# Designed miniproteins, single chains, continued (5), part 56

Each design is a single chain, and the fold is of that chain. pLDDT is the mean over its residues in the fold that is shown.

## One batch from the design tools (miniprotein)

Design m17925
Fold by ESMFold2-Fast:
Structure m17925 (fold): chain A 85 residues (1-85)
Amino acid sequence: SMEPLDEEAQERIIEAIRTRGEEIIANTSNEALRRMLRALMSMSDEELREFAKLAERQIKEVEKAKTLEEKEEIIKELREFLERG
């Protein structure tokens, strides 16, 4: 049991994927990471909400990350999650 995400928090997570995804794609040479982020950015907001519910810990950590290395490590975890789904 943990606090449920309110609608505003879910919207912020969706916005982070769209905004941070573009930033990471622009700054990384990792082709697998770019492919994964492009896939996430092509999802509808509803599809991203379902993904966000499953990966909210990692997504919230991205918003708190201060370095590109930390952000790339979190996105690597999200990539592994997508490979399973």
Scores: mean pLDDT 65

Design m17926
Fold by ESMFold2-Fast:
Structure m17926 (fold): chain A 98 residues (1-98)
Amino acid sequence: SVREQVDKLAKEMGLDPELQKAMYEGLEKGIEYAEKGELYLVIHEEDLTEELLKEIEEAAKEAGYKGIHIEVLSDKEKAEVAGLAAAGAMAYVEKQKE
């Protein structure tokens, strides 16, 4: 399961409970939005630029997503682990739609 893959990654990275929680939240939302055909992304507030938003909109349109959901976090490490988990979950859901 995706949860087992995330548990293994969290253990290998030595993540604390707060980072593990962020990773699970990213995983669950990634699955939810992917099932709806929508792109879910977690971005650190300092990385969010007008250029990045435009690139995300173009990439989502080319990939055929119905919508885009961007969650902005002030904590960089939480944004990184949640974003990685969400991306992995979305890729897994797309592979299961074969």
Scores: mean pLDDT 79

Design m17927
Fold by ESMFold2-Fast:
Structure m17927 (fold): chain A 81 residues (1-81)
Amino acid sequence: MERLSPTAKRILYRLGSALLENNATTISGLSVGDIAEGLKLSPATVSRALRELEREGLIERRGNTITLTEKGIELVKKLLA
């Protein structure tokens, strides 16, 4: 986890815990601005963190759809433990 910034870990934890609590791995219609508002971060900070998570293979993005990868799910479960 040392390759992830604290902000990227926070975003992964918040999105991942919400998704897994609802037995889901995909969220649609959630913009960078929506995530930024929910976490009280700037949109630029969220955009950089999402790019970091995507680069590390923890999420996949298609338009406004975010999907947790198997690797992302495993890491979120470890953070929830």
Scores: mean pLDDT 78

Design m17928
Fold by ESMFold2-Fast:
Structure m17928 (fold): chain A 98 residues (1-98)
Amino acid sequence: SEATNTLLEQILTDLQKAKEALLNGDPAEALKHLNEADVNNGVLSIHGAVHQDTELLDFTEELHKRITLATEAAKSGDNDSAISHIDEAIDLVTDYLA
């Protein structure tokens, strides 16, 4: 749906901004964008539950796992690991939009 695609595009933008922040040495800014992506993923998860969309629910669960791993790595100062998990999250969103 258009609403789902809009949320996915917002998530993609936030993940890209989080990666850019880490590359620029700003983990605080990266954590803000990771949190924004996770909040919007939560909205998609609610939409999936309401519409009994198991494919969307499975997607949002996998995306939440990648964002959580990226967040934990960023908090620990492991920027390379954080960027790797963000790239995996970006790939998940991009593949879902295809």
Scores: mean pLDDT 91

Design m17929
Fold by ESMFold2-Fast:
Structure m17929 (fold): chain A 76 residues (1-76)
Amino acid sequence: EEAEIREIVERALAAMRAASGEEVIDEAAAYLQEKGVKMEELAEMVVAAVREVIAEEPDPERREELLAELEEVLAR
């Protein structure tokens, strides 16, 4: 269970570094829904990891957009 969540998060983070941001959040959300992972537990892990990756982004506008999309996903 947790190992599978970790794998999904690692893939999402790897895709983030490749795709640079917004697309990864959408892809991660869709991927998690397909796997049937509980968003509540996963959100805590993903938010913590994603925030660190976003903090590395040099563009403040990109960071702001990513945080907004992340909050939208968490609100649902």
Scores: mean pLDDT 60

Design m17930
Fold by ESMFold2-Fast:
Structure m17930 (fold): chain A 101 residues (1-101)
Amino acid sequence: FSEEAERRREEMRKEAEKNKGGSGPVTFRETNGNSAAYQGLADEAQAIADAIERGDVPAVKTGESINYTDPVTGGSVTATLGKGGAEGARRAADLARERAK
């Protein structure tokens, strides 16, 4: 590590957080929300997090939404991310999985 590279990364992190509004809670909005819809949203958000980590998709941003509609029940859930990137998507997956219980 060069001290210079570390400092530049720290500065970039601060600017990104200021510009994107930082981290906040994940917000859920549902239309006929049910366990199947929340389980599907959890699986979708986890897949997005894994894809971001692999570099297959661009990082999601704070305030972006992930939605899932269960084709069997018609239940629909939308999660609005409180934090961007793979971490934000994983947080949404964990919370949706908890609500699916």
Scores: mean pLDDT 71

Design m17931
Fold by ESMFold2-Fast:
Order: C-alpha cells, then structure tokens, then sequence
Structure m17931 (fold): chain A 100 residues (1-100)
C-alpha cells in the first residue's frame, strides 16, 4: 500500500542517518549531548538524507516529501513549529524539493 511505502521510506532514511551518526560520532545519549554535538548530529542527518534522496525515484521523492510536509503540519498544530525537529524536517523537505 502507499501508506506502507511512505513508512518504509521514512524508516530507511532514519536508519541510514542513524548508522552514519554512529559511525562518525559513536553512540551518544541525546539527553547528555551538548548543543554543539546536537548540531553535528543534525548536519550528519541532513547529509545522509541528501545521499538517500539521490537514490530515490521521482515517485518515492514525491511520497517522502508529502510525508515530511504532513509531519511539519502536525508539529505546527502541536505548537512545536520552532522545535529542532520541525527545523530539521523543513531542511529535509528543501533537499527533496531541490531534486524534484
């Protein structure tokens, strides 16, 4: 189903990013991370996301972009518009839109 495909794309992007973060920074506890370490994690996440996006078909790029747009809308509805998560999702969406 399309829903299963959207979930697969999100999970694959997340797993690839997590692997790259662990390879470059080791295993970090988010609760114990400095702001500088959090910035580096986000940078590696976006780099991994860009690499992953280059492997996707136009159809999968559109599905992933729509999924991230939905996540951003949900965060805005919850008052989390200025959260680190919302900022990261907006940057990820920009990467996808540049490839469409």
Amino acid sequence: SEEDRRRRLLNEARDLAHKKIVEELGVLDYREMTEEQKEKVNEIYLESFDEYAETLSEEDLKLLAETIEGNIALLEALGAEDSDEAKLNRKALEILKEKL
Scores: mean pLDDT 85

Design m17932
Fold by ESMFold2-Fast:
Structure m17932 (fold): chain A 76 residues (1-76)
Amino acid sequence: MMKIKTVVLSKEETEILRDGEKYPEEGRKILAEIREELSGFTIIGIYEEDGRLVIKASSTEEPLKELEKLAEELEK
């Protein structure tokens, strides 16, 4: 059994993370918020949709091989 959690950033948050050198403080804050939101979860997919960064994470206790397989399936 596993649970999937999805975090969708705003277009502004996505741009801040892309320009980490320009907004290091704000980027650090956004990353901290994502880490708190996904606490206890393992990131399995990151993609961009309509200028927004989408991060998917799983609470799986499965071996690394199963995580890699799951990530492949979610990208398709």
Scores: mean pLDDT 72

Design m17933
Fold by ESMFold2-Fast:
Structure m17933 (fold): chain A 70 residues (1-70)
Amino acid sequence: MKEKIIEEVRKEAEAFLAGDPRLTPAQRAEIVERVEKVAKTLLDSGHDEETVRRAARLATQTLAEKYRAA
């Protein structure tokens, strides 16, 4: 079920970002929203759960680094 995968991806992203003192609550929320959109797009394109979860984890890391570097 796509909804369950998206929910789990969101929770994993939130947990990863919760420990980062360099990010504001608003930045964490924005990153989670962007990661959720990535997961939705990949699921809608027919990608498997493993691929979606891997892409979501990578997106979370990349976006967190980008926001910290700004």
Scores: mean pLDDT 82

Design m17934
Fold by ESMFold2-Fast:
Structure m17934 (fold): chain A 98 residues (1-98)
Amino acid sequence: IEENFQEGLKYYNEGMEALANENYQEALNKFEQAKNIFQSLNATLSAEYVEALMAKPLLELGRYDEGVEIMKKNESIVSTYTLEELLQKDKKKIEENL
């Protein structure tokens, strides 16, 4: 489980680096990989956070309808929380369901 969270975080970091370099398609691919890992772990808040980060690369790639839909659904999460805070919440929830 911890190794899988670390892999999700790795893809998130790679996505953030790609986004900073304006490699929007690479950023989108990396965030999609991170989202899929977090979803497979039932880390729902972390998955939602990473999905919110996909809005900017979608808009920059001209995929406006998809980007706007994500913004409307998730716009407050990235301004309210850090990914680390959400990872800690998700980990506690998973551990409590033993």
Scores: mean pLDDT 82

Design m17935
Fold by ESMFold2-Fast:
Structure m17935 (fold): chain A 85 residues (1-85)
Amino acid sequence: SKRIEELIERIARILGVSKERARRLLYDPEYADELERLAAGLEREELLELGRLRAELLALENGGEITELEVTETEERIAASLPLP
């Protein structure tokens, strides 16, 4: 989808690579170690943004497929971060 392409472009900019290279780093498991090495060179703010973009990309690729346990854990984390009224 167009959104997946936009996410790949943003990830490519953060990693300092081409969009084609970023696609290989994300989708080819043989490039997983290279992705980790590139991420290790990022500043904290860039690393957090990369993690957020990758999470959105994976959610879109999986069509929103998540386990009930993953939903519960996410809801618990969100609830714990909310201030009391």
Scores: mean pLDDT 68

Design m17936
Fold by ESMFold2-Fast:
Structure m17936 (fold): chain A 72 residues (1-72)
Amino acid sequence: MVQLSAAQKLGIAEHLAPAPAAITDAAIRAVVPSLTTDAQIADAKAQVDTDGDGVLDEAEAAALRAEYAASQ
């Protein structure tokens, strides 16, 4: 499984902002261009999309910002 850093997760949330926004393969690849396979993209989506609905809502975006702050 591909493990995203807190900074990469925040980068995806900021790229998609404002929430709510659909989590797209293009957004994942824009922030983490080393992810090239469908499996890697799916792993990345699962790490930012906690309810699995394919949408990054404001609560999920806030959680990713909090995770990044805790990593500082």
Scores: mean pLDDT 78

Design m17937
Fold by ESMFold2-Fast:
Structure m17937 (fold): chain A 83 residues (1-83)
Amino acid sequence: MEEEKRKKEVEEKKKELLEFAKEYIEKNPNASIDEISEALEKKMEEFVKFLNSNLNSEEVLKIVQELVEEIVKMIEEEREKVK
């Protein structure tokens, strides 16, 4: 029960971060990768800190990699729409 609840909390926080990233990218289609990174930095630090408190280093690295790949994909999709 507790493990499933923690998994849900991780998924909810990941979803919130992805939704924030998507809204930022959609509202700022001309923003550079650096500007997007700066906007997400504080939320990403809080998320990674949460993960490190609840998961081992290997699991944290995997989740962060998947999250970064999703954000990069969102940036590429929005940039194609502006062309």
Scores: mean pLDDT 76

Design m17938
Fold by ESMFold2-Fast:
Structure m17938 (fold): chain A 99 residues (1-99)
Amino acid sequence: SIPKIEPVELSPEQQELLDKAVAALQERIDELEERIQRLAKKLEEEGKYDLFYKTVEKLVKLSREFVERFLKAKPEEWLGLLEEFLDEALKVIDEAEKE
């Protein structure tokens, strides 16, 4: 599992931009969460533990990289960063689903 990152206090303007970014990408976020849950269950049931752990490792490294980018980014960049993260995360899931 991904280590829990403590939330940073956001200004009202920053919170509005984050809420808009999440809302704009909500369908893709929901797709990613659903596909991760289904893939994890399938790989565990099939005993594909090596592929499961390798996929988790890739997602953790990707998440860590994007968290660092989000912390350094201006709020107006967050929508683009979230979109880029979702593209890369979905690609990791696509590759694991084909194996």
Scores: mean pLDDT 80

Design m17939
Fold by ESMFold2-Fast:
Structure m17939 (fold): chain A 96 residues (1-96)
Amino acid sequence: SMEEKVKEEAEKISSEYLEEVRKKIEESGYDPKVLEELMKTSPLAVSLQILQLLVSKVSDEEEKKELIEWEEENPNASVEEVVEKLEKVIERAKKK
């Protein structure tokens, strides 16, 4: 199925960000196993979980809210659009 392939690619792309975040999450004392479990269910859920973890570290809820609202407004977003949005949010969270 085309949808299955798109989901699998989104999961692979998300995992690249997860690996970088996972190391920093371990240093902060959070359990990265939760991210691995979510990765198996939904790329969007994984994106939200990564954002939640990053936002908790920077204490900035605006970036989390922005991604959640964007996801709700763009339910048919392509895997590339999801990854681009996730990357921008992650970069902004890291700078704060």
Scores: mean pLDDT 55

Design m17940
Fold by ESMFold2-Fast:
Structure m17940 (fold): chain A 70 residues (1-70)
Amino acid sequence: MSEAEARELLRAFLAGDTETAVALLGKHRPELAEAMRPLLKAGTESSRQTLANVLLSFGVSEEVIREALA
């Protein structure tokens, strides 16, 4: 996943745009994106932490995640 895609996904998540977040994640892992749909919709701190860990597993830098979630 590119840095630009990660920033857009995190922006969609923070805005409550679940469909955009699922679509962006689904470009890389469609099954994971659908499994994460209720977490992305909930927008809780637990959801934020889970999404951050998923993006780290894709090679997204911790700095990008931290800046986008600030």
Scores: mean pLDDT 83

Design m17941
Fold by ESMFold2-Fast:
Structure m17941 (fold): chain A 58 residues (1-58)
Amino acid sequence: KKEEEEKKRKDLETKKLMAQVSADIYESIVKGDPSDKEAKENAEKYRKLQKEYEEQIK
């Protein structure tokens, strides 16, 4: 159904946006402190999640 497809797309777009924002925040932390291993791991994790959701939106 169109309604179900639209809801699914919206949910994925929201998840992608949240992951993107998180990745951007952690990437900014890494730029300020390149030795912050936790920030590096989180930046990579959220950027990967963003791409996974983007793949599903296709």
Scores: mean pLDDT 80

Design m17942
Fold by ESMFold2-Fast:
Structure m17942 (fold): chain A 90 residues (1-90)
Amino acid sequence: MKVDEEFKELMQQVADALEKGDIKKAKELIDKMKKLLKSLSYPDFGKMAIKGIEKAIELLEKGEISASEAEGLVHLQLGMFSLLVKIANK
């Protein structure tokens, strides 16, 4: 649970960074998330969340989505990760 909560906290920080247009900070936070993967309760759910966030950053860097849309995509990944962990623990 503690590492899963830290991972969710990092996802929220990525969303905050992307809302501010700080792509460099978002990438640094993703590197921290990658270091936590093997310590998560469900590493595959964490890998899916990271892939979704990396895609949001890719689209933002290409100018295909806004900073607010990229933030929204990260919040979707946070919600999905939280729900999947909750269901898997039942």
Scores: mean pLDDT 87

Design m17943
Fold by ESMFold2-Fast:
Structure m17943 (fold): chain A 93 residues (1-93)
Amino acid sequence: MEEVLERIIELSERLLEEAEQLVEQAKRTPDEQERQRLLERASDILEVVRTYLEYVLKEAEARNADDSILERIRELIRRADELLKRIEELKKE
């Protein structure tokens, strides 16, 4: 189980990094339509990752996974939520 959770954490970290890069590109883009496209892509990635991690967290808790793994998953969810909030703020600008 731990091996599967580690792989999920690694994949989620990579997807969060991709979303962060898209947000940074959106901030530097002078084209309004391109900025919206980049923010939409980042939002889509984050919503999928967040939803999946919420499910994984519940399953891991039910299986008595290590507290360290559970905290890592919770941290990834927090990062996704914070980035989604930044995207909403950028869309209002």
Scores: mean pLDDT 84

Design m17944
Fold by ESMFold2-Fast:
Structure m17944 (fold): chain A 80 residues (1-80)
Amino acid sequence: SEREDRGAAIGALAGIVSALEAGTKEQGIKAGEDAAKYLESQGHKIGAEAAREGVEIVKEAETKEEAIEKLEKKIEEIAS
């Protein structure tokens, strides 16, 4: 459902944020890649796509702080 897809997307991005806050950019990327694989295996295509987009945000960001800000903004956009 649209609600479940939104929840999966928010959960994946929030997981990346948590990994970034607790660790390195590399750990954030790994968390996002792991989330994308898991969500794809469960049939949550929208969640998997959000996780992959989150990974790209982390890769393109110069700092962890920039990545977190951009990911949190994306979560707010999905939640609204």
Scores: mean pLDDT 87

Design m17945
Fold by ESMFold2-Fast:
Structure m17945 (fold): chain A 74 residues (1-74)
Amino acid sequence: SLEDELDKKFKEFKEKLKKTNDEKLVKDYVETAERVKRHLLALYERGEISEEQALAAFDTYIEDLEKQAKAEKE
């Protein structure tokens, strides 16, 4: 399901982020990614976006969050 695919991407993001970042920063970015995941699922359930669009949007957000997390270290 879309939820399972988003959960897999979210888990991979959390594992990657935890390896190199402060616990509080990790918590904030994880919570942000969780909100984005829920928002995309809600849009899909309303028929506003496709599964492919939801997955692509989530990938884009995760990449942006990873970039922001790297910038926060400098």
Scores: mean pLDDT 79

Design m17946
Fold by ESMFold2-Fast:
Structure m17946 (fold): chain A 94 residues (1-94)
Amino acid sequence: GPILLSPAESAALRRVRADPEARAELNRLLHEITDAAAAGDEEAAREAGERLLALVRETAERLGLSPEEIEAALAAARKAVENAVEAGRVQASM
């Protein structure tokens, strides 16, 4: 099953997703991670995950999130990456 976000993680990620450009790129990268995982391309999934984490950090910093909120957003992003990888593996097993 999916890894659940804490309330603080959910709130921080929602603030990052409120930026339309960041939201579009986040959604694109999550699909790229899922597709790579479904194809068994662990390296491509890892690289897309790293790009997603960098995007979340840069966007959170630009939006003026506190250090604690940035860490919460990154924790949320790591869980989203893990959930996207798992979704791809489930697709590959069907």
Scores: mean pLDDT 88

Design m17947
Fold by ESMFold2-Fast:
Structure m17947 (fold): chain A 59 residues (1-59)
Amino acid sequence: DAATLAQLEATLARLEELLAANPNMDPVVRRVMEAELKKLKEAIEKLKKDPSSVDLSKL
């Protein structure tokens, strides 16, 4: 679980870097990339809740 979380966080960082590095990218492509980022963030939050046997907060 920890390894999967780290992998997803690394993927998220890579996508954010790609988006930031190409400000002239096609607006349609940008929207698709942003949707993928949203899905990754949701998956990360879901995984954080699953292994949370001690910390139940989601601040």
Scores: mean pLDDT 70

Design m17948
Fold by ESMFold2-Fast:
Structure m17948 (fold): chain A 92 residues (1-92)
Amino acid sequence: TEEEAKKALEEAEKYLEELKKAVEEGSPQSDLVPLALQAGSALNRVAKTGIPEALKKAAELAKELAELLRKGGMDRLAEQFDEFAEELEKKA
């Protein structure tokens, strides 16, 4: 539903902001990984709704997540989120 997509996007945005702060503060990867996985889980819930506008927004958040992960030195996880963003764009 649109309500489910909205809640999942808000959750993803919250974890993205927490991850951004943690990366800027130089937090260890052990602190960054759980935040990234929580954000990814929320974005996956958006993907399951199939709502095109929500999928486009989720793709943008996934790209921002990938960039933050690269800044945190997590290139492999960043590549996974870039691929996820491309899949979200294809479904939109």
Scores: mean pLDDT 83

Design m17949
Fold by ESMFold2-Fast:
Structure m17949 (fold): chain A 78 residues (1-78)
Amino acid sequence: AAAAEAEALRARLLALEGRTLPLADFGVEFGPLVEALRAALAAAGLRLEGIDIRGRLSADGLLTIEGIEVRSVPGPAP
């Protein structure tokens, strides 16, 4: 079901919290997850309003992800 798919994708996205990885690797992993989540939410009648990310970037290009918040709302009214 689209709702179950959206929840699984959201859980995968939130699993990035607490990780430290190269910024480029974050982009490769994060981008496809966001697109998949947006599509799954739309199929469930929801819309991705936004994703808030808190983190620290070291001088060596390592990103530590301190927090991720996913915001969704009902899809547009018919």
Scores: mean pLDDT 80

Design m17950
Fold by ESMFold2-Fast:
Structure m17950 (fold): chain A 62 residues (1-62)
Amino acid sequence: MRTAANIIRAAALQAGKTVSREEAMELAKRIQKGEITPEELAERLGVSVETAEKIMKTIKSL
């Protein structure tokens, strides 16, 4: 799921945060398993909850 990790890292970078590849891949797996809320993802990446929901929707669609 390289694409999912890249989406997460790009979103974090846009918000001025750096996320490691390992951390991004872990977040992608948690999103696919439903183990993370949009609020938690938003806080982790420094984005809005709305943006986090769009990221989760995109990753689940992959």
Scores: mean pLDDT 79

Design m17951
Fold by ESMFold2-Fast:
Structure m17951 (fold): chain A 100 residues (1-100)
Amino acid sequence: SPEDEFLAQVQKIAEEVGKLMKEYNVDEEFANAVENRILSAILRFRAGLISPEEAAEEILEALEEAIKYAESQGLKDLAKRLREAKEEVERLLREYLERA
C-alpha cells in the first residue's frame, strides 16, 4: 500500500540517520534517541494514534534537533547529510499525502 511504502522508506531513513550519526562519533544515546523518536512516530501513526501530519511534525522535529546538534559540534558534513535526509522525508510526505 502507499502507506506501507511510505512508512518503510521513512523507517529506512531513520536507521540510516542513526548509523550516520554514530559514524561521525555522535553520542550513541543521542543518536539512538533521534532514531527512536522517528520510529515511535511511525509506530503511533501505524496504530492510528496520531495523524500523518502529526507523525511528520515529530519526525521533522527530531531531524531538526539532530541538525542543530551537528552544527553546534562543528560537524558541517554531518549537518549537510542530515538536512538532505530531512528534505527526503518532506518529499516522501508530500508524495504520500497526494496519493492518500
Scores: mean pLDDT 85

Design m17952
Fold by ESMFold2-Fast:
Structure m17952 (fold): chain A 56 residues (1-56)
Amino acid sequence: SVEEARKAGYEAGVKLAKEGKTIDEAMREGQKVAEELGGDPRVGKIAAALGYREAL
């Protein structure tokens, strides 16, 4: 679902920020996890960027 893709992307963004990765790496991971869930990769990418920023 869109909700699952958004949540997974956001969590990926938070995780990568805490690991000291770049926002571009976080966005790529969010895109990937959304795709694995059968969701929209753009939703995962945007959610990961948000999660990354909020974790800083």
Scores: mean pLDDT 86

Design m17953
Fold by ESMFold2-Fast:
Structure m17953 (fold): chain A 77 residues (1-77)
Amino acid sequence: MKSVAELKKEFEELLEQLEKLARDPNATQDEVFKVLAELQKVIAELSKLLSDEDLEKLLKKAQAVLDKVGAALKKKA
């Protein structure tokens, strides 16, 4: 069973992976979607364990990265 600290570490690592993929001109949409699926799983587990205020801060941080990734994917489409 993963601790909140382990889930937060995985969350940060997945956000870093998404930012790297967004900057990589050779990254495929499938690679991005795979990392997004893992990020959504980690967020779902954190949502069960965190307070509403802590979850909101986490989701705001995730949304900022997702907006950057979405913009990068639109340029490649």
Scores: mean pLDDT 78

Design m17954
Fold by ESMFold2-Fast:
Structure m17954 (fold): chain A 65 residues (1-65)
Amino acid sequence: MEEVRVDAGAGVSAGGAAAHEAVKAGLAIDYEVDPRAGVVTVRGASPEDARRAAELVERAIASGG
């Protein structure tokens, strides 16, 4: 299992929403949102799933800011 922490800052809601959509789309991931730290953590059954989900989260943060 691979874990990736994404520093989202103010974009934490957008990042969390992207992680949720990735799960709904069938990626084998779990995610945790920490609004106080401004961090979204994604955990994948494989390194590929975790990386793909993290990329979606990072893209959403960049687009939502």
Scores: mean pLDDT 79

Design m17955
Fold by ESMFold2-Fast:
Structure m17955 (fold): chain A 74 residues (1-74)
Amino acid sequence: MEKEKQLEIAKELALEKIKELGQEKEVEEVKKLIGEEETEKRLAIAGAKEAYEKGLISEEFYKELLEEQRQLSA
């Protein structure tokens, strides 16, 4: 499976949960603060666990997203 497609799947799952919780406006505010590209990466990381648990992304890709999360925390 293409890495780009796995990224989109994780991102969409995070966005679905955000809409369900009524926090869609918070995502727009975050985009203004850190930029669209960085926000998309953080959304993908947030959705990665659920995507992995549902079997929609590989373990390898999930671990890569977790590594990116560690780097973003610094």
Scores: mean pLDDT 75

Design m17956
Fold by ESMFold2-Fast:
Structure m17956 (fold): chain A 92 residues (1-92)
Amino acid sequence: SEAEEEKIREELEKKVREMMEELKLDEEEVLELIKKLAEDVKKYLAGEEVPESVKEMVEIRKEAQANPNMSREEKLEKQLRLLELIKEYAKE
């Protein structure tokens, strides 16, 4: 339902806000982090060595794309794990 989709959005927004507060990153630093992550994803896909957090992020993404029948609850779990991995990556 739309109400369930809204609850998922609110939970994700809450976790993103908590992550940003813990990392104390400004908007420009967040954009730089996204760019660095994108380059490391390219390196991993090219067979180069990258942090373990990047490897796990790519594998979660592949699993989600390979499983179109994944439940909303499983999708939320994967999105929350991705946020944890982004936080770990930002601290490295």
Scores: mean pLDDT 76

Design m17957
Fold by ESMFold2-Fast:
Structure m17957 (fold): chain A 70 residues (1-70)
Amino acid sequence: VEEKIQKLVEAAHSSPEGAEAVKEALEEALALAKELVEAKKAAGTLTEESLKEIAEKAAEIAMKTFEEKM
């Protein structure tokens, strides 16, 4: 997770195009994380483990979205 976030931060600092791609990637990742958190809350299964899983999935979608934009 940290490694993917670090790559996004580096990309945002490298160019204006990278900054825009990172912004879109983070917005999509945030929307996914929000949806997954709400689903886990509704199921009563929101735990530290599920939060880590959500963070990993959000980081993965952020990287995928960023790569698609570049």
Scores: mean pLDDT 76

Design m17958
Fold by ESMFold2-Fast:
Structure m17958 (fold): chain A 79 residues (1-79)
Amino acid sequence: MRDAFRSTSVGEGRVLGTLYSRGAQSAAALARALGVSQATVRRNLDRLVARGLVQRRRVGRTTLYDLTPAARALMRNLR
């Protein structure tokens, strides 16, 4: 509850920040890292994929998500 809920747009930003700092992650790994449900993570990931900021990569039965080169460049420019 503390400090985590200051903005209505936090979910997408937190997913992008986690992928930037930790690299490619599964939806389950992102859910654990962010303390939210996998359904919440998937909704944020679907929006980010539609915007071209995140890409899906299938490795066997596991789907990994990572920043696109464009999103990674944007995250570097913001820091």
Scores: mean pLDDT 75

Design m17959
Fold by ESMFold2-Fast:
Structure m17959 (fold): chain A 80 residues (1-80)
Amino acid sequence: MKELQEAIDNSGLGLSTKELDENRIIVVFGTASASGRGFLAVELEFDEEGYPTPLEHISTESGTNADGRPVPFVPSEKLT
């Protein structure tokens, strides 16, 4: 998990990550800021060997983008 978080940070893709615990991480696509909002936020869980489980979409906050489409957002509290 830590290696994935570091790889994402170093990739330059404008993704942000937040470690929830040693086996869980949130990845935010789009807006990488302390506001905690992005175009897509997904939660990854890893087993003891470091293998990722299927992606889980988190719906901790929902809203609309500038086009009025519903977009799930991660609360800033989880991304701080």
Scores: mean pLDDT 51

